# Designs tried in a protein design run: designed miniproteins, single chains, continued (3). Part 4

Each design is a single chain, and the fold is of that chain. pLDDT is the mean over its residues in the fold that is shown.

## One batch from the design tools (miniprotein)

Design m8111
Fold by ESMFold2-Fast:
Structure m8111 (fold): chain A 58 residues (1-58)
Amino acid sequence: SEAEELRAYAEELLAKAKELEEEAKKLKEKGDPRYLELEGVAALLEGMAGWLLKKAER
């Protein structure tokens, strides 16, 4: 169903966001300011996943 496809896509986006957060943590520990870009992208992916999950509930 469309709802199942939306949930699957949202789960993939959340998994990718988590990977980016872990990478950002490593960059931050090294003092590399590029961690801010990865944190920003992760936040956008989480927002998109939340929207998809909300749409799947209807």
Scores: mean pLDDT 86

Design m8112
Fold by ESMFold2-Fast:
Structure m8112 (fold): chain A 74 residues (1-74)
Amino acid sequence: SEIEEFIDRLAEEYGLSEEEKESLRRFAENAKALGKSEEEIKAIVRALAEGYVAARELGIANPKAAPVLTAPEP
């Protein structure tokens, strides 16, 4: 998957943890399910990866509050 390869490259380039990498994958999967384009998904996951690096460099915990859409129960 092109998006998975992109996330793998970001993880290698920025030294992301497995947890950070999984968060990016989950975000990309959700964005794809919502019909976002690959270009939009790449822009978002890149921004998130840069945010993780910046948060660590500044000594600030990156808030893991990615907005989760509450799926309505059946």
Scores: mean pLDDT 72

Design m8113
Fold by ESMFold2-Fast:
Structure m8113 (fold): chain A 63 residues (1-63)
Amino acid sequence: MKEREEAIRYMAETLLKVGEILDIILKNNPNASIEEISRLGKEAFDLLNQGKWEEALKKAKEI
C-alpha cells in the first residue's frame, strides 16, 4: 500500500513537471504543433527523466 501511494505521488509530481515544461515551451512557441513541441522539449524531457529538474527547466526556457 505505501509503495503504491509513493508511486502515484511520484507519477503525479512528474506529470506536473512535464506540464510546466510544456507550458514554457508552448508560451515561447505558440504556433508550434504537438509534434514540434515534443521535438523542442526532447532535451528538457531527457533531463527530467534523469531527475535533473532545475536543468530541465533552464533548457525549456532556452527554447
Scores: mean pLDDT 76

Design m8114
Fold by ESMFold2-Fast:
Formats: C-alpha cells, structure tokens, sequence
Structure m8114 (fold): chain A 66 residues (1-66)
C-alpha cells in the first residue's frame, strides 16, 4: 500500500500536480514509508515551505534507523 501511494505521488508530481503529490506522499509517510517521507520533503521544498521540508527530511532519517 505505501509503495502504491508513493508511485501515484510520483505520477502526480511528474504531471505538475504538487497538491495531489503532497497528499499521496503524506499518506505514504503516515504508513511508515521512508520514500514517501523523503518525497514529501522534496514537495515542501518545491513549494517553499523549508520548515516542513526540514521536518519531513528529519522524519525520513529517523525511519531509516538513525
């Protein structure tokens, strides 16, 4: 499921639909997806939300196991 959400998020991101990509990556990250969390960071950075981007990146590092 998490991998499917990341795949759909990547498709939305490629289409320029950053809002849909953000929602899909948020859902994947909530399911414990490191890839979803990392991609969420990239989307926030693209949208200019550096604080949320940094928070998402830190969460991805945490999920990687330190």
Amino acid sequence: MAKELVEKGKEAYKAGDYETAKKLYEEAAKLGSVEGQANLSAVYHHLGDDKKSDEAAAKAEELFGG
Scores: mean pLDDT 76

Design m8115
Fold by ESMFold2-Fast:
Structure m8115 (fold): chain A 56 residues (1-56)
Amino acid sequence: MLYRVRPGITLRFGNGTVYRPGDLLTPAQLAEAMGLSDPAVAVALALANGAIEPVE
């Protein structure tokens, strides 16, 4: 499944990874950037924080 960073939101991670508004990302990319082993947890956290949205 593919996700998009919501308008006006920039995601910055401790490893130097940056996702800008409108950028597309996969659960695996998000988990890697967040330093998490489970892509589903990474997506759930980002969705709960309103940072990303699912792409149609």
Scores: mean pLDDT 81

Design m8116
Fold by ESMFold2-Fast:
Structure m8116 (fold): chain A 109 residues (1-109)
Amino acid sequence: SDALLAELQALRDRALDPSASVAEKLALVDEMIALMEENDLPPTMIFGLLYGVLDGVLRDASLSPAEKRALWAHLEGHLAEVMRRLDPAARAQAEALLAGLRERLAAAL
């Protein structure tokens, strides 16, 4: 599990690197999701890791508003799929967290 977490953190760090293109960031996110699914990670943990990437994208001053929207749309799609697998209480918390990030995205436009 420590090796898996280290690999996921390395993929996340590369996905949040300002020098990486939007296409590279999208591919790295897909690689993270595949790795999490292959290792049967709980949906709550998958949500937490993807939420961290979204938060990082919104904090990245090197990304244009259009690039932030593209990365958001891709990540939101994956989060919606993960959220369908959450119990109702965890889903309500996840929806509240995403609403907060969505407000931050709107303010960054």
Scores: mean pLDDT 82

Design m8117
Fold by ESMFold2-Fast:
Structure m8117 (fold): chain A 68 residues (1-68)
Amino acid sequence: MKPASLEEVEKLLREYGEKYDKQKAETLIRKLRGSPGGGAERARQWAKENAGDDPLAKKLIEALESLL
């Protein structure tokens, strides 16, 4: 598979933010646009907090890892 695009990662981050913290998701999207590596690592760490319970968190982690 091709790596996830930045647009796909942003979409998954917004969906994840709607469940947990929309303001944090928007902040991380801004960081991804300015510094993809730094933003992706921070977003991945946050997504791991819910990875056991939420398939969306797992999808987000996979997309972020493919961006890195």
Scores: mean pLDDT 78

Design m8118
Fold by ESMFold2-Fast:
Structure m8118 (fold): chain A 66 residues (1-66)
Amino acid sequence: MKYLVTLKGDVATQTGIVLRLIGDPHVEVEPVGEDKYLVTFTGSEEEAQRTLEELRADPAVEVEEL
């Protein structure tokens, strides 16, 4: 499933989120614009839902399903 993730906040906050996502072997991340990333989950649906819940819980992160 593909999601558009928009990152807000300072550079340190954005870098931390990006490093977490690219560190996951079941997540593909592509930059598609300024502070915007296309995130594709390749693992289990349960693992994808947990990561999405963590992202949506952060007020500096916006997640849009594509």
Scores: mean pLDDT 79

Design m8119
Fold by ESMFold2-Fast:
Structure m8119 (fold): chain A 76 residues (1-76)
Amino acid sequence: KSKEIAKIIGLILDAVGEALEGPENRERAVQSLKEAADLAKKYNDLESLELIRKTAEKFGLDEAVKYINEKIEELK
C-alpha cells in the first residue's frame, strides 16, 4: 500500500505544479487528479480522495471535483 500512496501523492503534486504554471495547464492538472482519484478508489483510500478533492477545489478544477465526488459516493 505504501507504493500506491506514494504514486497518489506524486499525482497530486504533479497536478499542483501544473495548476501553478498557469491556466493553460488546467486540463493536464485535471487529468492528474482524475488518475490520482482512480488509484485512491481502487485502494479504498477515502482519506486520499478527500485530499484530492480539496486540491481540485482550491484550484477551481470543477470537472475534477465532480469526478472525485462520484468516486467518494461509490465508497460511501
Scores: mean pLDDT 80

Design m8120
Fold by ESMFold2-Fast:
Structure m8120 (fold): chain A 65 residues (1-65)
Amino acid sequence: SDATRASAAMIRGIAASIEGLIDIEHKDGSIVVTVRERSPEAEETVRDLELAAKILGKKLEVYEE
């Protein structure tokens, strides 16, 4: 849906500060973010992504290699 596309753009923008970002995948009820490794800087951005996902009615799932 258009709302899902807008949500994807917002999440991608927030995640752009993670240098180790590998992938972002949008699913029906969740947003899945894969990072190379969970650095302190990445974990701060992940918390911001969790808040954004909650506002969008989705759960954030974060994986590392």
Scores: mean pLDDT 72

Design m8121
Fold by ESMFold2-Fast:
Structure m8121 (fold): chain A 100 residues (1-100)
Amino acid sequence: MLSEEEKEAIRKEEIKKALEASSKSLEMLEKIIEGLRLLVERARRSEDLEVAREMAEFVIETAEALLEMAEKENLPEELIERIREVLREAREVLEEIERA
C-alpha cells in the first residue's frame, strides 16, 4: 500500500501534468488557428491561382478536421467559433478563385 504522503504527492503531480498538457494543447490550437488565418490571407494575396486554391483547400480540410475534434472534445465555444470563422473565410476565398 502507498502511504498517504506518497498518494498526495502522486495526486499533485498528476494534476500539474494535466494542467500543463491542457494549457499546451489550447496554446497549440490557438497557434494552429492563427496559422490557418495567415494561410487564408496568403491565398487572397497570391497571384498564382493554383497555389491560392491549394492553400484554401488545405485550410478547409484542416479546419473541418479541427472542428470535428473541437466538438468531440467539448472545447470552449469561443475556440469552436474561431475555427468556424476561418473555415468560412477559406471557403469564400475558394469560391472567389473558382469565379476567376
Scores: mean pLDDT 75

Design m8122
Fold by ESMFold2-Fast:
Structure m8122 (fold): chain A 98 residues (1-98)
Amino acid sequence: NPQEIKEKQQQLRQQLGQLFLQLAAELADLAKDDPEAAQRINERLGALVRASLRGPAEARRELARLEEWLRELGIMTPRISELLAQLRAVLDELESLS
């Protein structure tokens, strides 16, 4: 049923938006005393949000780049790791419905 697929896609996009807000808040807290890190975080989050508007596959690639960058910086907290895992799951489900 095409209507059921559209409703599920809408629900998943709402979940994606909530996860982006939670991730942005966590990363902003980590960078509160480092303006240069805050700028780089904002640039990478902006790229991820823009990619999500193009499609789940594009968003997934940007998410992978963000994950690698955060790991290299050593700022991967359990909460950030959890949010990234939830973002991957939502994006993978969105792609499966396409």
Scores: mean pLDDT 85

Design m8123
Fold by ESMFold2-Fast:
Structure m8123 (fold): chain A 51 residues (1-51)
Amino acid sequence: MEIDLTAPPEEVIRAVRQLYAEDPDRARPLLDGLTHHPDPRVAAEARRLLA
């Protein structure tokens, strides 16, 4: 499952939250990558969901 990382930060956060709610195990590798996202809001949300 892929998330469009070129989308606005709000869309990325929404998609990440949706993916984590549906299948947290599948979301984990993507969330790990998103902790290094250039937008600090996306990176913070990814770190929060992994904690």
Scores: mean pLDDT 75

Design m8124
Fold by ESMFold2-Fast:
Structure m8124 (fold): chain A 111 residues (1-111)
Amino acid sequence: MPPLDEISEEEKEEIIKRALEAIEQGNSAVFSGQILRLSSALGGEHATVFYLIGLDYLKQGDYEQAIKAFEKAIEKDPNFSRAWELLAEAYEGLGKLEEAAKYRAKAAELA
C-alpha cells in the first residue's frame, strides 16, 4: 500500500520520530501508518521496523509480543545493543529475571 519505494534519510528519521511519538501517545493508528511507510522504504523485514514494533508492544505491557519482535530485530542485526536492552526489559516484565540479566549482559558487551 503506501507510500514510497525510496525515501531520503531525513524522511526515514521523520517517520521513526513520528512512530516513537505515536508509541508514547498510545496512538496505534498513527504508529501502524508510520511502520507501514518505513517497511515499504526499507524493503520489509528490517531490524529498525521490528525494534519499533517491539517498543510499541513493550509500552503497552505486551511483553510476549515485545520479546518476539526484539528477537527478530536482533536476528537481523545482532549488534543492535538497544534491542538487547529492551529484550531484557520485556523479560523483566514477565518476571524472568535470569533471562533478563543474560540479555542485559549481552547489551553491555555491544556498547
Scores: mean pLDDT 78

Design m8125
Fold by ESMFold2-Fast:
Parts: structure tokens; C-alpha cells; sequence
Structure m8125 (fold): chain A 56 residues (1-56)
């Protein structure tokens, strides 16, 4: 649902920020990324998230 996708994207943003700060694992961020992808997140959103993670 749109509600689940929004929550998944919010969680991905939160975990991505925490990963950059050293407070979350790469595995946690990747799980959030896969969840958002499963729920229909657009490819450009997924690509931006991946680039953000890889820039660390």
C-alpha cells in the first residue's frame, strides 16, 4: 500500500542517515532498501539511496 511504501521510505532515509553517522550497519540499510523496492519505490529513488550509501 501507499502507506507501507511511505513508511518504508521514511525508514530507509532514517537508516541511511544513521549508517553515514556510524549508528547502523550496511545490512540494515540494504534490508530497508529491498523493502522499499518490494513495495514499488521508483528506480530513481532506489538509485539515489544506493549512491548515498556508496558515497560513505
Amino acid sequence: SEEELRRALDELDRLGAQYVMGLASKEEVNRALERAKELGAPDDVIERAKKGIESV
Scores: mean pLDDT 80

Design m8126
Fold by ESMFold2-Fast:
Parts: sequence; C-alpha cells; structure tokens
Structure m8126 (fold): chain A 80 residues (1-80)
Amino acid sequence: GSLEEKLLEIAEELSKFGGLGKQAAKLLREAVQSKDKFELEIQLGLLRIIRGVAKLIGDEELAKLLDEAIELLDKKLESL
C-alpha cells in the first residue's frame, strides 16, 4: 500500500547515508515486512536510537528521514 511504498522509498534514501544510514535502512525494510507487534516495537526503538545518534553527530538530513520513517511506522503499529 501507499504507507509501505513510502517507507521503502525512505529506506532507499537512508541507504545512501554512511554506515548508520545503511543500518537504519536495513531495520526499516525489516519493519515494513513485520506482522508482529512486539518485533515492530523493537525495530522502532532501534530506529529512535539511530535518530538520536544522527542528531548528536549533526546529520540533520538523516535525522529528518528517520523522523518521517518513525511517524509512518507508528501508523503501521496502530493497525496491528
């Protein structure tokens, strides 16, 4: 659906950032495929940690993409 398509687009953009962005992209792709609420909550927690690190190192573009991904994943979690 459009939500999953948007998340996969964000994952592709995240994969263009260094090792941190590539790790976030992998987690996001796994989260899109997840049908388990607890697994998705763990993936969301890890993405929030990566977002915190992105902000700490001053990567505002990476942090903004992670903010968008987290918001959309919270919507997915509400539907499970």
Scores: mean pLDDT 85

Design m8127
Fold by ESMFold2-Fast:
Structure m8127 (fold): chain A 58 residues (1-58)
Amino acid sequence: EPQPTQRQLTMNKLTSKLVAGEMSEEEAREEGRKAGLSDAEIEAIIRAARANRELAAA
């Protein structure tokens, strides 16, 4: 079975923390860069977290 890459695991972890309100978007950018994610990947995570928070609030 194909396993998630370390990159995908990191992205999922950051998204989860953002949705839960455990970190800010600025902290997510910092942690994403530290983990070697591109700016595009970091912004995709932030957008996904925003969408998930909006759905949870509705």
Scores: mean pLDDT 77

Design m8128
Fold by ESMFold2-Fast:
Structure m8128 (fold): chain A 72 residues (1-72)
Amino acid sequence: GAMAERIVELGRTHPEWAPALIQLLSHPDVEVRRAAIRALAEIGDPRGVEPLQKALSDPELREEAEKALAAI
């Protein structure tokens, strides 16, 4: 599914949800975690920087986290 697309769209339309998106970085579903990384990158919220740096340690998230950190 549309889960990743919905998370990114919610981030774009509700930047106040940055803390909730940071919590999604620890979600058991890797697609949800990737979508949260993408949404945080689109918001550009500095609060996402430290959680995204931690995501670099996860090989499933590393590429998305690198791109997100470059965008912030």
Scores: mean pLDDT 76

Design m8129
Fold by ESMFold2-Fast:
Structure m8129 (fold): chain A 62 residues (1-62)
Amino acid sequence: SDRERGTEAYVAGDLETARRHYGRAARRGDWRAAENLAVVLEELGDLETSRRWRELAERLRR
């Protein structure tokens, strides 16, 4: 799955690839991928987009 590919990239230190795969999974409604995307975006310095994905993940979880 895209979430698993995102996690593999994240563990390998490839934040750009992780962002891409987590982004695909999150856009399909995977709330865990949205949470992981927010973490990757914080590490990349995109704090505003990270915050928005955290908010969306909370909505999707419930």
Scores: mean pLDDT 87

Design m8130
Fold by ESMFold2-Fast:
Structure m8130 (fold): chain A 78 residues (1-78)
Amino acid sequence: SKELALKMAKSAAESIVRFDKLHKDNPELIKRIQERAKKAIETLYKVDKEAAKLFADYIIKNASPEVQKAVKETLEKL
């Protein structure tokens, strides 16, 4: 359902931003967070494009430049 997709998008984005901020000084963990963000946006885009947009907007506003870049580059390929 759309409501579930939007809730999942919000929860996933908040989780990614939280881990990103906690591990900002660990390049290996930042790389894993980038991969999680890529997988999340790909999955959301297949389910609901509005949920994917909500996720992307939250990441671009709140995450590190490295995680923002991962999401932006993935969106350009979808």
Scores: mean pLDDT 86

Design m8131
Fold by ESMFold2-Fast:
Structure m8131 (fold): chain A 77 residues (1-77)
Amino acid sequence: GLRERLRELLRELAEEYSRSSDPRVRQAARYVRRALEALEKGDLLEAGAHLTLAQSLVPDDARLQEAAALLNELLRA
């Protein structure tokens, strides 16, 4: 489902970003992890806030844009 796909995508992004040599991208990893934690406890608004912060640091990552789109679909449900 959408939630499981979002969870897997956020996990992959957090792991990849945490291995970056760029401190800005590593900061985005922390926001992605917080979004994942918020998603796990059902706090979709909190998850969205953290994803917005991650996107401000890595705006051109299509996978992060997809994660935001998936979360927006869950928020409209």
Scores: mean pLDDT 87

Design m8132
Fold by ESMFold2-Fast:
Structure m8132 (fold): chain A 65 residues (1-65)
Amino acid sequence: SMEKKKEEEEIDKAAAEAAREELERFRREHPGPLSEEQREEMNTRMTQAATKARKEKEKEIEERK
């Protein structure tokens, strides 16, 4: 079904946007070069933001039905 592909694209887009926003927020909090520990934290926060956004968008799509 083409509908599932569109839903997957919406979910992926929401996750990518959330990760991007978290990256920008982290960089604003930590101006300049990042330590290895800070890069790990940044990646963790981006992954968590993406996961949260993905689940939120999946629920939104399900509620539309």
Scores: mean pLDDT 83

Design m8133
Fold by ESMFold2-Fast:
Structure m8133 (fold): chain A 87 residues (1-87)
Amino acid sequence: GGPLRVEVELEVRPAGSDEWTLAARKTVELGPGLQTVTLTFTAPAEDSEVRVRVRVYRDGQLVNEAELDLGTIPGGATVTVTLTFRG
């Protein structure tokens, strides 16, 4: 099979909104060893809920997905999320 492809998306939902907005996205090809993905965003003036969505593809097919809830971030805060994948 081909390499695994991982899409990492950081989404935010400001207080008072029902919609998740894409704040950052990175795509990684998984090889052997450790690979690190870093995403950074600044919250709007409102406190915001933050989540990370991970989708894993093999040969163009979605084979796994996960969601990580990071909780509520204060308005105006800058957040850095670091994820490590092992191939």
Scores: mean pLDDT 80

Design m8134
Fold by ESMFold2-Fast:
Structure m8134 (fold): chain A 96 residues (1-96)
Amino acid sequence: SEEERRFLQAEAEVALYEMNAALHKRIADRALEKGDKETALKHYEEAIESYRKAIDLLREALPHLSPEQRAHAERTIAGLEDELKELEKRYEEVKK
């Protein structure tokens, strides 16, 4: 169905943003290990933005989900919000 197709597309887009955030976080962590704060901050910013995009997409999808899918999506949002909070904290620590 079109509804199922839209749901699957949203899930795929969220997964893409999560993968992009994880990639940029790893690049940033490696740059930081080498003392390259400028590169680390840039990639942490990209990771933060990707997590925000993933959260926004899931929130937009919530009204269109079944109760089981909604519960799963809400748990995913909570996990992404925790990861975002930790990244924002790390960004501020590295910036100084």
Scores: mean pLDDT 86

Design m8135
Fold by ESMFold2-Fast:
Structure m8135 (fold): chain A 86 residues (1-86)
Amino acid sequence: ETEKFKEEVLKEIDEAIAELPSLPLSEEEKEKLRELLEEGKKKIEEAKSKEEILIVVAELLARLMEVLGIPTAPLEEVEERIKAYF
């Protein structure tokens, strides 16, 4: 069910956004990450299949990792949570 999967993915992104203020990052980095996550949410809402949702998530994770330059939670954590639904 695509709608249920969307809701689960959107919830994970919301949790990632909520964790951003607690990370030891600059305010500039936190704002960039928040913007990318919010843009990702919009694209996921527009997706029509689980495959499209996964592509959006993969692209989002790649952009977030580029900003951070490090393989760190919540990005890796979001990916693992999404995998748990498969």
Scores: mean pLDDT 73

Design m8136
Fold by ESMFold2-Fast:
Structure m8136 (fold): chain A 67 residues (1-67)
Amino acid sequence: SSSQRQQQLQKFRDTLTKVAQQGLDDRLARHPDMSDDQVQQLRDGYQQAIDDTLQVQQQQEQQQLLS
């Protein structure tokens, strides 16, 4: 059902967000002298990666249902 798919996507999003947050924190800890611009670009990059991954996942699920 669409409800089950929504729950699966939400769980996947939560997992990606946690992994991204840990990765960001680790990178900031290793590079404490990063400029504000570099930190913002890194945060934007992680957010874009999450969004792109979720979009690809949704597309793949649609293709699998049609197969």
Scores: mean pLDDT 79

Design m8137
Fold by ESMFold2-Fast:
Structure m8137 (fold): chain A 68 residues (1-68)
Amino acid sequence: APTVPPVDSLEELIGEILRLIGDIIELERELKENEDNEELVAELKKKIEALEKKLEELRKRLKALPPE
């Protein structure tokens, strides 16, 4: 299962979220460039799903922080 790293600061949470978004965008780009390779597409989709689940956990942590 995707694991959220121990992050206790808002800056670290935002940094991790942005990093995961960047990773997802890169994998989506690779998926688009390799659409004809069904085997690679399947692997990329699995990686994207894992990162999206990790991103969801970080978003839940961010949402739990009080608004300033």
Scores: mean pLDDT 76

Design m8138
Fold by ESMFold2-Fast:
Structure m8138 (fold): chain A 68 residues (1-68)
Amino acid sequence: MADELIKKGNELYEKGLQADKEGRTDEAIKLFEEAISYYQKAIDIDPNNLDAAANLLGAATNLVSLKR
């Protein structure tokens, strides 16, 4: 379960990075928010999953940089 959630989070995070690079700011924000939600669910199932925690921090950092 946690592995599937992390995989989905990673797919959304990668799409968010691509949308940001292409100047699609609103789409990038939405994708990063969705990625964060999947990483949060993964951490809820496995709180010791450092990969999910690191990826959540990465997505959150990018999201904060896009919000004014």
Scores: mean pLDDT 82

Design m8139
Fold by ESMFold2-Fast:
Structure m8139 (fold): chain A 60 residues (1-60)
Amino acid sequence: SMLEEVRELAQRMAAFVEAHKSELTPAQLQKISLLIDEAIRSQNVEVMRKAEEEIRKLIA
């Protein structure tokens, strides 16, 4: 279901951020947290995938 995909994407984004937490400033962590919250609120798989890509670019 789309709900399960949203949950899996949210967990994947959270795990990615946790893995890179030591590389991020408090300001970057706050920005990423807001992006994740907005993506989850959308309940839209395409919006969440775009957010995941943006988060990866910010960390890289």
Scores: mean pLDDT 78

Design m8140
Fold by ESMFold2-Fast:
Structure m8140 (fold): chain A 65 residues (1-65)
Amino acid sequence: EERKKYLEEALKAIDSGNLDEAKEIVLRAQKEGLLTPEEANRILQALDAGNRDEAKKILEEVLKK
């Protein structure tokens, strides 16, 4: 439940164009053990590249697991 809430909030931040907020949410989820370092790093790399579509795709794949 907490994991899903964090990931959904990150998706909303990306959709609103607030990539800094999305990065902070992803980092907090990683600190709380809700994301693995590998999952968090893949999402952060996509966000740093400005690739919103890739970041959303990774978040959606993580949500399915």
Scores: mean pLDDT 82

Design m8141
Fold by ESMFold2-Fast:
Structure m8141 (fold): chain A 75 residues (1-75)
Amino acid sequence: MEEEEKERRIKELKEKIKELERRLEELEREIAALEPAARAGDPEAQERLMELGVEVVKLAVELTVLKKELEKLEK
């Protein structure tokens, strides 16, 4: 692997990882804001929490894959 190609790929992975981490932080804030209403029996809040939970799982899996690729390229 060329140094330039490796450096570019590492940069791409780091950028993507940071973006996904920011998205997870936003989702976690939305979840925290909706939890009181969902616990009170608000069906709209409950449905939204289920949707956010699915997104969190998807992002967590993607982050794990990207972090593993980054580790392989750096070390």
Scores: mean pLDDT 82

Design m8142
Fold by ESMFold2-Fast:
Structure m8142 (fold): chain A 86 residues (1-86)
Amino acid sequence: SKAEELYNKGRAALEQGDYEKAIEYFTKALELDPSYSKAWLNLGLAYRRRGDYEKAIEYFKKSLELEETPEGRFMLKLAEKDLKKS
């Protein structure tokens, strides 16, 4: 689907360290499919890597509301620790 294509472009941008492009692609994927739990998870990861810990926590929680995953729970705990140190 178009949402999956945009998600894959977001993942590629994340791997290259282009967090701004990653956020753009994941946001566009979620505009097409707001139930795309993996896109919410990776949007949170992109914000965490930018140091936007509050937004990272918000989007990790959104991913977990849609699909409870060990990865999502782990990422949420990391972002909460990051926020406390900031």
Scores: mean pLDDT 89

Design m8143
Fold by ESMFold2-Fast:
Structure m8143 (fold): chain A 70 residues (1-70)
Amino acid sequence: PSEAEKEAWIAALRAHAEGLIAERQASPEQRAQVDAIVEETAERIRAARTREEVIAAIREGMARIHDILE
């Protein structure tokens, strides 16, 4: 995947996470945990050499975010 594609997926992940934080009225502690997961996932996406690795990073990151907020 291109660097532009990776940054677009990272931007979409950040936007989705902020939406979930707002919708679920997350605590400051939950926000901090979600922010950490988003940054870790962004680093994994940037390091990814295949689309499968990007998809895996997003899938795992989203699962962790949902576990914190649900």
Scores: mean pLDDT 86

Design m8144
Fold by ESMFold2-Fast:
Structure m8144 (fold): chain A 60 residues (1-60)
Amino acid sequence: AEEKAKEYEAKGREAEKAGDYLSAAKHYAQAARLYEKMGDKEKAAEYRERSVEALLKARE
């Protein structure tokens, strides 16, 4: 469970570094959901915010 959240977190960062903001947003959103399910409200909020920021950068 925690390992899967960290996997999506890492994939989000890799996509963001590659400029693939749409994929970054999707991966960060998945990480946020997993952290929320685990009760880690701080990380859930952090990755939800990162997902929103990536989504805004992806919009044309």
Scores: mean pLDDT 81

Design m8145
Fold by ESMFold2-Fast:
Structure m8145 (fold): chain A 81 residues (1-81)
Amino acid sequence: SMEVLATLETQVAFAERLVADARARNFPEELIRRLEEVLAELRKVLEDAKAGKIPDEEAMEKARELLGELYRLYFEGLELA
């Protein structure tokens, strides 16, 4: 649905800002790489949903798991900074 796509777009934009903030805080390069990998997967979920390759509910479930991993990595970075 358009509402699900709008939610995924918002989630991707938030994730992009989080990764940019992690870089600005000079997180370890390994952690930045892992954050970028999760962001790339989140972007792929959005594109697959836009293309109709996956159902809305599957896209939302995958995005939720990826955001959880993104938050986990980000908070680990804060502890190291």
Scores: mean pLDDT 89

Design m8146
Fold by ESMFold2-Fast:
Structure m8146 (fold): chain A 87 residues (1-87)
Amino acid sequence: LAEEALEETRRAAEALLAGDLAAAEEHDARVIELLERVKEEKGEKEALRVLAEAQKIMAEAAAQAGLMSPEEAEAVKAKLEAYVASL
């Protein structure tokens, strides 16, 4: 379940890098559905950990797509890692 959410996130990232915004949005919707299931089955802290990992994947893809700087992506990833460590 968590791995399925991360796999859909990777597909959203690939679609974003390919310039297919419609496909990226479709995969993002599936990630949201899977995160709700993680929350129901594994609890809120696990869902937040999976969400943070998904956001790190998307930040890296956004930097590669030119939607944010590499420095901004690294800052986002560092903040998400600190957040997960606090859970």
Scores: mean pLDDT 82

Design m8147
Fold by ESMFold2-Fast:
Structure m8147 (fold): chain A 104 residues (1-104)
Amino acid sequence: MEELEKKIEELEAELAKDPNDAEAWFGLGRLLLKLGKYEEAIEYFEKAIKLDKSLEAEAYYYIGKALYKLGKYEEAKEYLEKSLELDPTNEEAKELLKEVKEKI
């Protein structure tokens, strides 16, 4: 989809100017997740967390989601539990954790 490709180009341009832009790394991770590039998405989320710890709760949720898509259910559970420890109000993380536990 043209809009998705344009957003990737925008974020890549931001990172070319400022490689320490945690929000841009996080945004690219989310777009890679939508494209089914789960391993690359995880690397970008980990980069975002390293640059900005305030993203940990949300990034751990998306890492858990990527791991779930990869069939790594035990690892997905660990990251979703970490996400919920930091933000217990994330309903999407709670629902996904329930699904992951049914697979283990």
Scores: mean pLDDT 86

